Designed miniproteins, single chains. Designs and how they scored, part 41

Each design is a single chain, and the fold is of that chain. pLDDT is the mean over its residues in the fold that is shown.

## One batch from the design tools (miniprotein)

Design m1411
Fold by ESMFold2-Fast:
Structure m1411 (fold): chain A 117 residues (1-117)
Amino acid sequence: METDKAIERAIAFLEGLIKQLETLLKNADSMSVEELKAQALRLLDSAIENLNYIKSLLDDSDPRAKEVKKILDETIKKLQEARERVAQATSRDQLVAILEELIKWLKENLEKLKKIR
């Protein structure tokens, strides 16, 4: 039950994050590069913290917990890599490209989580 709740929480969180990132991209042309970068960093930092919390809810006694932890670890690593790329970006086009690549990766990784449940 605890692992099932953690998986559903992770799925719901990632679906929400994808929607927030898609909304940010939709509004990118109306924002300054500084505003877009600041909002992207805030979302990525919050996502890393939330996924680490969800990961802490997993019980190692559940055989699925190891597989879920692996997917969450890969997701956290990808978010950290995206954060560093966002921090170094100097143009709107670079920020958009980073976020589009991240959204595509997150959608693919979300499907892996859905198959475990």
Scores: mean pLDDT 87

Design m1412
Fold by ESMFold2-Fast:
Formats: C-alpha cells, structure tokens, sequence
Structure m1412 (fold): chain A 84 residues (1-84)
C-alpha cells in the first residue's frame, strides 16, 4: 500500500540519516549536533551535494583545521547512502 511504502521510505531515511551522521563524525570530525543538522538539511532536499560539501568542509576546517578533498567526500557520502 501507499502507507506501507511511505513507512518504509521513512525507515530508509532514518537509516540514511544515522549512517550519514556517523560518516560525518568519524570521517570528517564533525560534532554530533553539526552532523545531524547537515544530514537533515541534505536528506530534506534543502542542500545540494555541492552545498553539503561546503558545509562539511567548513565544519571540518573549524573543528580539525583540515580541508576535505572532494573525491574523499563524495566516496564517503556514496558509501553511507548505499548502506541505508
């Protein structure tokens, strides 16, 4: 049914959110709060992939003083999104 499909989509979204938050924290050193905020904005369609990269790169610079390569970023995000 449409309701069952919607519920499954919500479960997939929650899993993607959790996986994305974990990657942002472990791979890029973001705080729990920043990772959740960015993940929610992206999954709600409020950020493009380029804007997501910009937000993550700025947060990583602020917290670790390190820049994130685009190649490493897109690889990590793809892995997170394909595990959900």
Amino acid sequence: SLEERRKRAEEIRQQLRDDLVEVLKKHFGLSEEEAREIADLYLDGKLTEEQLFERVNEAAKKEKGKTVSREEFYRAIREALTRG
Scores: mean pLDDT 77

Design m1413
Fold by ESMFold2-Fast:
Structure m1413 (fold): chain A 74 residues (1-74)
Amino acid sequence: MEFAENGAHALEVLARVYERQGRHELAEEARRAAEYLRENPETPQSEVEEILRRLGLPLGRESRAATLAEQAAA
């Protein structure tokens, strides 16, 4: 299953949002996490979800993350 690739893509999109908002440190951390998942495609879904929660939900505003996901869908 491509959970790691999907997670990496979500983290790249999140990194771009952080860059646009001037949150360069969070953008770099999200990019590093995306690269880690790309290099480790066998990463279990639970670990991918934990990375997304740490960078997206607890640190990134959920409303902005939801809007970004809607834009990324189409």
Scores: mean pLDDT 68

Design m1414
Fold by ESMFold2-Fast:
Structure m1414 (fold): chain A 77 residues (1-77)
Amino acid sequence: DLAAFRAAADRAARALGIGGFSDAALETLYRWAQEQGLALEQVEELVSTLLAHIQVLKGRYVDLVTEADVREVLALL
């Protein structure tokens, strides 16, 4: 359920002080998670980990996670 995934991703972003995800970023990440066969609990941990990596690459204050950001971090996995 994309809506449940979006809600979880938005909560993870808020906890880390990140402004949020673009729709394209969320769709890309959700599609990848489905392709990997991940359960919702695994997805939440993955989202938090990916957001932490984005903060390392771009700095602590990230206003928006873009599709390019998601693709860059996923390429490292």
Scores: mean pLDDT 77

Design m1415
Fold by ESMFold2-Fast:
Structure m1415 (fold): chain A 100 residues (1-100)
Amino acid sequence: MNYEMYLIKVATGVISEPKEVEAVYTFIRGITALLAGRFEEAEELLKEALEKFRELGNEEMVAIIEALLAALEELKTLKDAPEGVRLAAIEKLIDEALAK
């Protein structure tokens, strides 16, 4: 929930610091690639977003991205599943990362 508000604040220009904007857009591109089944592109974009959020000191986003990268092989098993199934798996991984 807090990360969703953070992403919305960047998307709406409430948070307009260039490095945060770049990190968030890279993350969104990575998630979009995951949902589209473009796992190689998603891995590259999520690794780039991970480095950007580490530089920003955003530990919540770092935990989310590390969880997604760790589960990437599991997510690849869903390549032939509907987008909604991949979305549910991603949401579960984010929730589990934030609960720790």
Scores: mean pLDDT 77

Design m1416
Fold by ESMFold2-Fast:
Structure m1416 (fold): chain A 58 residues (1-58)
Amino acid sequence: SERRNVLIETAEMIRGVGMAVDGSSAADVVEAVRKALADAGLSPERVDRVVAALERSL
């Protein structure tokens, strides 16, 4: 689905950023992404699922 492709692209972007940034904790990056998803109007359960998928790319 379209959402699945967006998730994959976002995960790849986060992975690239994580690899390039030597000094930021993975937890801080995850927290920032979680907040952005919540601000986009996703439910807490959905935000948690998306963040878990993104973490698997890091």
Scores: mean pLDDT 65

Design m1417
Fold by ESMFold2-Fast:
Structure m1417 (fold): chain A 92 residues (1-92)
Amino acid sequence: MKESEPLYETLPELTIEEQQRLADAGYVYLYRARKIITEDGKEIYVAEVVRLDTASRRLEVVERFEDPNMTLEQAREKARELARKKVAEALA
């Protein structure tokens, strides 16, 4: 991993029940927002959701969203929203 990459964040709004069900499934969902430079030189922010397998410690990108009009804070909020959605889908 590159040293300058932003850290992945955990979902603080999960209920105890949701946390227990995810632990039983063996997955943790994490999110981040990061800046990329497009081919035409535009700086955009990307919302990313990753799934961490707790047994193997492997990270998999499960969702990615790009919007050139999105600020860093909006990208972070979007990533959090997408991570919450992935948790809901996993626990269905």
Scores: mean pLDDT 77

Design m1418
Fold by ESMFold2-Fast:
Structure m1418 (fold): chain A 85 residues (1-85)
Amino acid sequence: SKEEKAEELIKKAEEALSRGDYKTAANFYEQAAELVKDDKEKAAEMYSKAGRAYGLYAQTVSGEERKNAIQKAAEAARKAVELRK
């Protein structure tokens, strides 16, 4: 089911965070958010976590990659806010 798949993605994101793989964690949280988009609060929570992970990733990179990570963090944070309105 979508719920089971989302829980697996969240687990993978948490594992990625624990080893410092922030980009991988952010990607898994975004995938989980898309799967649970009919649950606006849960999707918002996942986008919030993705934004935080992209923010942490931005601190580990420079130049264009850092700029892209900052933009992805802002976009994810914006999606979380929009879903909670």
Scores: mean pLDDT 89

Design m1419
Fold by ESMFold2-Fast:
Structure m1419 (fold): chain A 74 residues (1-74)
Amino acid sequence: SSAAYAEKLKAEYEAELARLAATQSEDELRQAVERMAKEVEADPRLSEEQKEEIVKAMLGVLLRALHARAAAEA
């Protein structure tokens, strides 16, 4: 189903970005999110709501990583 496909993609992108956040620079992580977001936006199998939820989840990983790094710099 479309819902199962969207949930699987969301989980896979979140897991991949979490792995990248451990080793990549801020710019590299941001570029990865931008690339993944374009892939999601271009996917005709996803509804607009599903695209929004997946992109939101990816941005959540990015923002948590950036917040942790900012806290370390304070």
Scores: mean pLDDT 84

Design m1420
Fold by ESMFold2-Fast:
Structure m1420 (fold): chain A 80 residues (1-80)
Amino acid sequence: SEAEERKIVEEALKKAEELMKQPEEVRQKYIEETIKKLSDLLKLPLESMRKSYEEALKNGKEKAEFTAIALLYALELYEK
């Protein structure tokens, strides 16, 4: 339902916000997992996903990191 989907998005954003407070090396591990999961989900090469992330970084490091981490949490919550 839309209510369940909205709850998943809200929890994912909250978890991503907390993770952004962690050291860069911790955030990078989660970002690498996002790249792997998106590669598998979209059936695209890992290198293509990494290049997409590099382009996102050019438009803002904090925004790119936050978006990648939020996507990982949303995917993990949706699989429950």
Scores: mean pLDDT 83

Design m1421
Fold by ESMFold2-Fast:
Order: C-alpha cells, then sequence, then structure tokens
Structure m1421 (fold): chain A 57 residues (1-57)
C-alpha cells in the first residue's frame, strides 16, 4: 500500500528525517496510536510517521 505526505513532516527511524510534502512511502504497518510504519521509496529507510500527514494512493 502506497501513501504520500500531504505536508512537510518528520519521520522517526535511525534518526529524525524531514519528509517534504509529496514524499512517497510504502505502508508496512498501521499502529493504534495513529502512527504508521512506512518505507521511503527514495532511500529504503523505515520510518514512523503520523497517519494524519499521509494520503493513501
Amino acid sequence: MLAVTTEDTVGVGKGLYTLPKGTKLEILKEHEDGTVEARSLETGEVVLVSKEKLEYI
């Protein structure tokens, strides 16, 4: 499942990653707290991102 960031946001992985608006992510897991585990299609890094900052495509 793919998603795109709807605004500039921060992903948490090995560090803090700035994810600009329009960043494409592969959704791996949704958590009950509204956080999504996703893989960056550009870097391959797995990050935690707020679901409210994503639009699923």
Scores: mean pLDDT 81

Design m1422
Fold by ESMFold2-Fast:
Structure m1422 (fold): chain A 109 residues (1-109)
Amino acid sequence: SLSELLAQLQAELDTLNAHVERLEKIRDEFLKAYEEGVDKMAELFKKLYEHGLDYVQELVRELLRFASKEEAEKLAKGIIDAALTVFGTSSEAWVLVALVRDLLKEKEA
């Protein structure tokens, strides 16, 4: 029914709003950490990495797509610097560097 469709759409909107609020909080935490320096970015990144590389990759993708072009540039630099600090020149670091580079190219297009 129309009432059931409207209730489903409202539930989907509530879920979307919660997701946007979560992304805004994470964006603000990363931007604050970026201003505080690479050690704070590395600390925040290390905490998120406790959930695994796949989790971090998806979060980075969502965050950089959500952020403005100016915010995305700062976040990209901070994430790359943090990944290199935490993982060194490992394969995990280069996966994240490649992901960030590709996401920045998407925003320039």
Scores: mean pLDDT 82

Design m1423
Fold by ESMFold2-Fast:
Order: C-alpha cells, then sequence, then structure tokens
Structure m1423 (fold): chain A 100 residues (1-100)
C-alpha cells in the first residue's frame, strides 16, 4: 500500500530524529531536511486518508514541526514533542493497517 509506505517513512524520520537527539548527534541540517520531507509526505498522503485520519496526520506533523523548532532553540521540551509525534504517526499507521 502506497499509503502505508508513506506513513512508515514518516514514522522512520521522526524515530531517527529522536534517536539522534538522544545521542546528541542531531544537526540543524538534519532538522531542516526532516521538516521539508515530512511536509512533502504530508502533502502526498493527506488526500488518501479519511477526515479523521487527516486530523491525526495534521496533529502529528504539527507536533514534529514544534519538536524541530524547540530542538533548534536547544529547548529540552523537544524530546517530549518528538515522542508525541512518533506516537501519533504510529497510532495513525496502525489505524490505516486495520482499515486496510
Amino acid sequence: SEVLELLEEMVKIVKELLEKYKAGELTDEDLKEALERLKELEHQVMPKLSSEQQQMLEKGVKAAAMAIFLAQDGDPRAETLFELALKIFEELLKKVKEEE
């Protein structure tokens, strides 16, 4: 499923950002590239989702974007927002899989 592949890529991006953040290896370039790619993936997957799933996707992307901005500012709240974004994307992926 193209939808599942796109959502799995979004999960992978946020997971990799969180892992790099915890390791102290996260760069400004990583953050910029991730934000750009997440927005591209959101644009591609959004029209393929139900209204409820679209709301979940938007919430996840907003959490990820906020985490990125906080990380750029050195704000320790970034970790909590990355974890929230990851949880939302994983829950969305699970719901899409259950609906086929």
Scores: mean pLDDT 88

Design m1424
Fold by ESMFold2-Fast:
Structure m1424 (fold): chain A 91 residues (1-91)
Amino acid sequence: AVKLPEGLSEAEKALVMAIYTMAKIELEKLTSPEAQKLFEEARELARRLIAEHPEDRERALEAAVELLRKDPNVKNPPSLEELRELVERLL
């Protein structure tokens, strides 16, 4: 379990985890039915949260980058700019 930054709202935490989940599945090239289901659920949640609170996007991307950098299963963790481009492509 990775500790999320303090001071995030419940919506910001949910957005961070949605972005992290989508990026992790895409970067690790996970193709199982379970991974595909988690990806779609995370994508729908991220779309909804960004539509409701667009101001939370940049802070959530920054937190997700830190989670990906700390994850030993992520072979090539993205920069903030690379994650922003990846999320734009996946949404």
Scores: mean pLDDT 81

Design m1425
Fold by ESMFold2-Fast:
Structure m1425 (fold): chain A 94 residues (1-94)
Amino acid sequence: SALDAARAALEALLADPSASAEEVLAAARRFVAAAIAEARELLKQGKYEEALELLREAERLVRRAAERFPEVRKELLRLETELGVEELRVVVLK
C-alpha cells in the first residue's frame, strides 16, 4: 500500500546516518499524508483505536526526524500539528 511504502521509506532514511534533511522531510510529508488518509478511512469504519495508533506512530516518526534535522524542524512541526488536529478529531468522535 502507499502507506506501507511511505512508512518503509521514512524508517529507512531515519536509520541512514547519511540521509539529507530534504530527503527525510519529503518522506515525512508522504507518510503523514498517507497516514491521515488511512486514519480518515478507519474513522468512517468506526475503527477509532486503529486510527489513533496510526496517527501516534506518524507523530513519533516526525518527532524523530525533527530531533535529527533542526534545519527542517519548522516544516516537520507543521506536520506534527496536522497529525495533532486529526488525533483530536478521533478523540471527539470516540
Scores: mean pLDDT 88

Design m1426
Fold by ESMFold2-Fast:
Structure m1426 (fold): chain A 75 residues (1-75)
Amino acid sequence: SEKERAAREAAELLRELGERYPEYREAFLKAADLIEEAIKDLEKIAAALYSLADLDPESREELLEQAERLEEADK
């Protein structure tokens, strides 16, 4: 997704800034780690919805729509 890619690029930029400004390296690295944690949580939520859609055919369409909304919000 575009938002996920932008977030990963932001994390990479923060790590680069940590190398350029050693005084603030710890703060930049901590922020980068928080962004990566947020990305992982969104991916886990989407994966869980897809898994639930496989378990119950009657709820599949609704669960897939919610998963797509999370992916679209991540764009």
Scores: mean pLDDT 68

Design m1427
Fold by ESMFold2-Fast:
Structure m1427 (fold): chain A 70 residues (1-70)
Amino acid sequence: MISEEDIKEAIEELVKEGLITEEQANRVYEALKDVKTLQEAADALMRLYMLGEISPEAANKLLEKLKEKS
């Protein structure tokens, strides 16, 4: 199970690495705030990718970071 703190930390690291902008980080956080499992996070990130909000590389990196924290 993932926590809100794990989500925030993973998103901040992606901004630091230049994989997403601060604006994209806010959208990702909003999409993930209600998720409780890694699968729900994966589904939310896939939706963001399909809408063109984030790259597949950013989505995969965020999932990897969340999996390490779970």
Scores: mean pLDDT 80

Design m1428
Fold by ESMFold2-Fast:
Structure m1428 (fold): chain A 104 residues (1-104)
Amino acid sequence: SAELVAWARRQLARARARLAALQADLARAQALLAQGDTDAARAQLQAARRQAQIEIGIVRIQIGVLRLLLRRDPDAETEAVLAELEAVLDELDALVARLDALLA
């Protein structure tokens, strides 16, 4: 339905914006590490890691809801948005792995 497509696109836009903000936080933490500001960098990495885990949880729930709705009423536009949300989830998982490596 048009309402489902509109909702799914809003969730995708939110997920992309949150991913971009977390990538910016990672870049800032890396700049702090390069400058020798280890304590400030560690605090930024820990905050970003916590936020990334929250966003992963939100995106996983959204993907689950979309998969359930698509099983009842298949829609190619919503399936395309679902694929893009799954790509954002993969990027969030990769971001967490990178944050964990820097915190080791």
Scores: mean pLDDT 90

Design m1429
Fold by ESMFold2-Fast:
Structure m1429 (fold): chain A 93 residues (1-93)
Amino acid sequence: DGEKAAEEAAKTLLKAARQIAEAKDDPLLRDISIGIARISFAVALTSSKKAGYLKLTAEKLIEAIDEALKIVADDPEAVAELRALKAEAEAAV
């Protein structure tokens, strides 16, 4: 189900955002967490496009990214990465 896949991707992205905020003084853990967010996003968007649920997935990811941006607001690099992902999701709607 595309809706369930979109929800799981959103949960993964929000968990990664919390991990980024917690790991602000650990560059390696922070970079790994940003990588997890990027991979989860790419997999969700690609798989939903093939399944015909791209718009639904993109809308759910935009909501999750907006929440994630609030969590990582003090990390300029994480903010830049999440804004780039949001732009990709917005282009897919």
Scores: mean pLDDT 81

Design m1430
Fold by ESMFold2-Fast:
Structure m1430 (fold): chain A 88 residues (1-88)
Amino acid sequence: MVEELRKKGEELIEIAKTLRTLGEDPDAIDGSSLPQKVRDKAGEIHRTGLEVARSRGEEAAIEVAFALLKKPEEEGKKLLEEAEKLEA
């Protein structure tokens, strides 16, 4: 249903926006007030970044973190586009 696609798209976009805000200013948002889905995703990115930083250095870790941040944003945009086409 169109509503399901829109809801999933909006959810993924919100996760991506929150993670981007935390990447620019980690103190901007209180971690205890973050939705569980955002906290889970941030934890995955943080763990992966630390592993890459230890083996390949900070530059590689930043590159991997940005790649992981872009995926939910791209997926969310595609779902919103599909919902819009179905309503047209």
Scores: mean pLDDT 69

Design m1431
Fold by ESMFold2-Fast:
Structure m1431 (fold): chain A 57 residues (1-57)
Amino acid sequence: MEEITLTKTFTGLKSIEEAVAAAQAALAEARAQGEVVDVTITNKGDTLTVTVKVRKP
């Protein structure tokens, strides 16, 4: 099985609702690629970085 790391960065987020929506979209895209085995979400100011490790079948 191959494991890949997907990283998405979102800037200009002003609310927790926007951050949650962005993170959920990134997770949905990662799940389409395979099994999500790890998720790291880092918030720094108005920048949200979502790093997802996916195990391909």
Scores: mean pLDDT 77

Design m1432
Fold by ESMFold2-Fast:
Structure m1432 (fold): chain A 84 residues (1-84)
Amino acid sequence: SMLEEVLARETDPRERRVLAAELELSKTKPISEITAEEVGKAAGMPVSTVRRLGIRSTSRGFLLLAERVEEEILAEGRSVEHPA
C-alpha cells in the first residue's frame, strides 16, 4: 500500500509511528473515520502530539509523498537497469 511505501521513506521515528498506526487503522475502517485520537491510541502517543505532526493519511504532505513514491515505482517498473 501507499502507506507502506511512505513508511519506508520516512526517517523521523515519530512520523513513522503515526504512519504505521494509520496503516493499521486504514485496514479496518475508512480513512474519513480515522481521527487524531484513534491514531494517538494506536501509536501510543498523546493526541496533541499527533495533531502537531499531522495525520498523514489525509494530509497534503502524505498525499504528495505518496504521489512521489508512486512515480518512483512506475519509473522503476518501466526502466530496465540490467547491465549487459
Scores: mean pLDDT 63

Design m1433
Fold by ESMFold2-Fast:
Structure m1433 (fold): chain A 86 residues (1-86)
Amino acid sequence: MGEEEIRKLLYGPIEESKKLVESLYDTKDENERKKIIKEIERLLKEALETARSLLPQIGIDEVEKKVKEVLEELKEVLEELKKKEE
C-alpha cells in the first residue's frame, strides 16, 4: 500500500510534466507557455525533493533520469516553438 502511494507521489508529477510539455505544441499564447513552463519546472522539483526525502537508496537515480529526460524534451519543444513563431 505505502509503496504504491510513494510511486504515485514520485512519478505523478513527472507524468503530469510530460503532458504539459506536449500541451506546449497546442499553446500559441506566449504568456500561457511561460506559465506551463513554470509548472513543469515546479513538478520536476517536487519529484526530486520527494525522491530525496522518501527513497534515499531506492529509485532516486531513476527519478533523476526521468527528470532529465523531461527537461531535455522541454528544451527541444521550446526550440521548435521559437523557430515556428519567427
Scores: mean pLDDT 74

Design m1434
Fold by ESMFold2-Fast:
Structure m1434 (fold): chain A 59 residues (1-59)
Amino acid sequence: GDPAARARVVAAIQERYGLDEATARATLDTLLASDHPDFRATLDRLLEEAGVSRAELEA
């Protein structure tokens, strides 16, 4: 994936949940690995807040 796009999503997770960078990265990896509808919806919201498309994150 695009490292800059991933960094923006990690920053959005840190801002929303008050997490450090390492925990936010682990959270993003968990959301990306999950097929659960709630996790997918959470990821889509975070992508929108970060101004990142799913395609940029997966590139």
Scores: mean pLDDT 80

Design m1435
Fold by ESMFold2-Fast:
Structure m1435 (fold): chain A 62 residues (1-62)
Amino acid sequence: MKIEVEKEGDTHKVTAENEEYKVELTVSGVSEDEAKQAAEDAIKALVAKELAELLKKLAELA
């Protein structure tokens, strides 16, 4: 996963990308590390949801 952070004024613009998902967040009043963590957690949630759906479909075929 690739994470990029740009600071613009009082905000952090964070872009997190993997092979399937791209998430862009604009946050203010938090640290750069907190902004990165939020973007990473968002991608992990999307991946976990897709994996759960695939496992459920495989279980229904067994």
Scores: mean pLDDT 75

Design m1436
Fold by ESMFold2-Fast:
Structure m1436 (fold): chain A 98 residues (1-98)
Amino acid sequence: MEEILEKLEKLSYEQLKEFAKKVIDYIRNEVLPKATPEQRAVLEQLIDKLEGAIENDAPKEDLLQVFRSLLAAIEKYLPPELREEFFKKVKEIVDEVS
């Protein structure tokens, strides 16, 4: 995940917000329906925090901190198959907005 965070740090603020919106959409549509109730609760809390940061035009560093928390939660709570699909999609989205 170090590689993804380094790429995110190089994005403009607008690119980072576009990336965030696409990641939120992916988690809501593809990850949450497959998640356990406990996994869903943790992910929804982090998505809400990320969405709020975008809506309030939070500083780039605050957006990056929420992303670090989200990636750590994915690594900790998601089963290997969902984790692999998530990181593959996140890498695809980074490349799309770059």
Scores: mean pLDDT 82

Design m1437
Fold by ESMFold2-Fast:
Structure m1437 (fold): chain A 94 residues (1-94)
Amino acid sequence: MTEELALRNQQELEDALRRAAEEAVRTGEEVRIIDTLTGKEYIVRLRRQPSGLTVAEVLQRAPGHEPRYVAEFVYGPDGELLSASPAVVYEFAP
């Protein structure tokens, strides 16, 4: 799924990424967010751990840059959020 959003600050970015991670876990599908203000893309993909944990990995791709791993949300076997890596720094680059 691809969603286009105007992400104006760090809180909007963090909220969008958390919602995308929850959607990815719910559907089992990759979720993409395109920030219409910066042109940056965020790709949320799932990785199953041998422990039964599900990791929603967030990759950021800026225009002209390689994709990089920027955040992680870890879910337990019952789908509960166990940890979040909200260390994605919002960079407004108009």
Scores: mean pLDDT 75

Design m1438
Fold by ESMFold2-Fast:
Structure m1438 (fold): chain A 68 residues (1-68)
Amino acid sequence: SEARNQAAKETVERAKEAIKEGNYEEAFELLYKRAKEELLALNSTLSEEEIEKKAKEIAEEELKELLK
């Protein structure tokens, strides 16, 4: 779990760099990929469609938070 938390922090740092360069699409893609991988690792009951939807929601909320 700590290793996963560290990977998440690294992804957030990369997303922040993308935002500083004005590349919001890259920032979203990085956050989306991380969220999807985390959901796949932690949840065995969600369908692929539900994982994609939830990962998108998480990435959108995280991006919004970083833009404040």
Scores: mean pLDDT 79

Design m1439
Fold by ESMFold2-Fast:
Structure m1439 (fold): chain A 61 residues (1-61)
Amino acid sequence: SARAERLYARGVAALEAGDEEAAYAYLSEALTIDPSLGPAAVAHARSLGRDDLAAALESLL
């Protein structure tokens, strides 16, 4: 959905900016709307070395 895509984009931007709290808030909401975004979100977090965030997102799947 367009809303999930916008939340995902904001979550990724927050993650790249180092705002882990905002990243989790946006990405978890995106995954609630569209769970198919889960593997991509987890992979992106791991690629940036954010293993704790990746594990937290994976626990929502």
Scores: mean pLDDT 85

Design m1440
Fold by ESMFold2-Fast:
Structure m1440 (fold): chain A 84 residues (1-84)
Amino acid sequence: VKLSDEELEKAAERLKTIVEPKKKISLETAYEIIRKVAEEKPLSEEELEVLSIAAEVASGVEVSGEEAAEAMREGLRQSAEGEK
C-alpha cells in the first residue's frame, strides 16, 4: 500500500492515541510502525507489541502482533481508497 506522508502521519497519530492508555509512544515511533506496516517491512518485537496493544485496546480482543499488523495494513489500504 502506498500512502502519502500526510496519511501516514494521521495513521501514526491514531495509533499513538489508541495505545496511550497502556503505553506512551512518540509520534516518530508510531509513524515508523505505520510506515513499516504499509510497506510490508519486518517489524521489531517492540513494534509488534505496540500493534498488539492497539488491537486489544480498539477491539477488546487479544491478538498477536502479526495479526494486528495485518489488520492495520488492511485498514491503511481502505483509508488510501478514500473512504472518508
Scores: mean pLDDT 75

Design m1441
Fold by ESMFold2-Fast:
Structure m1441 (fold): chain A 78 residues (1-78)
Amino acid sequence: PLLSDDATEEDLLAYYREMVEALGLPEEAKRGIEAALRKLLAGGSREEVLALLEAVPESLREIIVEEMEAFLRRQEER
């Protein structure tokens, strides 16, 4: 499932929660993703956001960060 350009923070979090459940990732991954998005929205660096995703498989971390950065850019354009 692809997120629309009008997706909210809650829509993005719901998408990642479903992904975590579908992949059988630990609770730490879910918490890390939520913390990473909040950190990014608060002006955190990419490095800080990536550190919060340590419980997420490395192959998914970059994809998640890129999606979160794209979401933030869309929010800033409004």
Scores: mean pLDDT 75

Design m1442
Fold by ESMFold2-Fast:
Structure m1442 (fold): chain A 79 residues (1-79)
Amino acid sequence: LKEAKEYAQLAIKYAEEGNVDKAREYLDKSLALAREAGLPENTVKAIELVRDSMIAMGMPALANRMAAFSVLRELERLE
C-alpha cells in the first residue's frame, strides 16, 4: 500500500516535470502494486480504460497524469 502510493506520487512528479517515460514507468509500477494491495479490479480497470481512451484521443500526457492522481486517490480511500 505505502509503496504503491509512493510510486503514484513519483508518476505525478515526473509527469509535471515533463518526463513522460518515467511518469509512465512509475504509473505502471503503482498500478501493479495497487492490485497487490487489494484495490478492486473494477477500479483498476476503470482507471486503465479512461487512460487508454485519452491516449487514443491524442492526450497521453494528460492521460498518465490523471491516471496517477486517480490511483493515489483510491489508495488513500483503501486505507
Scores: mean pLDDT 75

Design m1443
Fold by ESMFold2-Fast:
Structure m1443 (fold): chain A 88 residues (1-88)
Amino acid sequence: VPDDVVELGDTSSPAIAALQAFLHLPPDGVFDADLKEALRDLGYDVGELNDVIDEATVEAIRQLQAALGLPPDGKLDREFVEALLAKL
C-alpha cells in the first residue's frame, strides 16, 4: 500500500496522546520508545524500540485497530482516537 502514515517529522498528535492514555502512559502526545514498549507488552511486534513510527509500528497499530473492531488501515485518524478514548 502506498505511503499512508509514516511521516518522520510528526510524532506528536492527539492520536498519540489517546494511545498513551489507553496504554496507561502519560498522554503528552509525543511518540517515543515507551509507547513502543507498551505496545510490545500487549503482545504486538513493534520492531526497534525507538521514537520513529516505522512499518513494524504501523503493523502493531493495525493489529490494535483490529482488536478494537476498526478497519486495520494503520492510520492515526479520528476513528482510532475515538475508539481508544471509548476504552478508557
Scores: mean pLDDT 71

Design m1444
Fold by ESMFold2-Fast:
Structure m1444 (fold): chain A 84 residues (1-84)
Amino acid sequence: AEELAREAGRLAREAFELGKEALRTGDEELFKRALELEKKATELAKKAMETEEGRKAVMEEMARLAARGRAALPELQAALERLE
């Protein structure tokens, strides 16, 4: 359960990095890969959340991903503004 949560976190972080690169380059294939990894991460997280230990591990991984997202927010907002 905890290992599933850690694997879900790893895939979610990889999806986030690919998503940032897709926004930076406009690469549709990188965006598709990011979405596929996000889907896999979600499935693993759901399975991990079947236990109390897994739920705690998922929450920890979510906190790490949120912190990474907050750190990247100025870069992501600048990219989005260029699309308007």
Scores: mean pLDDT 74

Design m1445
Fold by ESMFold2-Fast:
Structure m1445 (fold): chain A 80 residues (1-80)
Amino acid sequence: MPLSAEQKAELEAFEAELQKEYEKDPENRELAERLQVEGLLKGMEVATEAGVDEEELLATLTPESREKLRRYREEREAER
């Protein structure tokens, strides 16, 4: 189930924007980790809009990617 050319272009544009954000503070590991998760979330959003089930997408993620996503959501919840 490959992404369409339009969806890939949208994802690439989003990743370029994240790269710009990363360059503001490249030594910040927390920022780099957040941007990685933001990119993952955008990829899942685009794939879901293409008709892929969210649960199927989560099943295709590596354990490391799923843990980073879970941790990011926990940090957002705890931020207050």
Scores: mean pLDDT 71

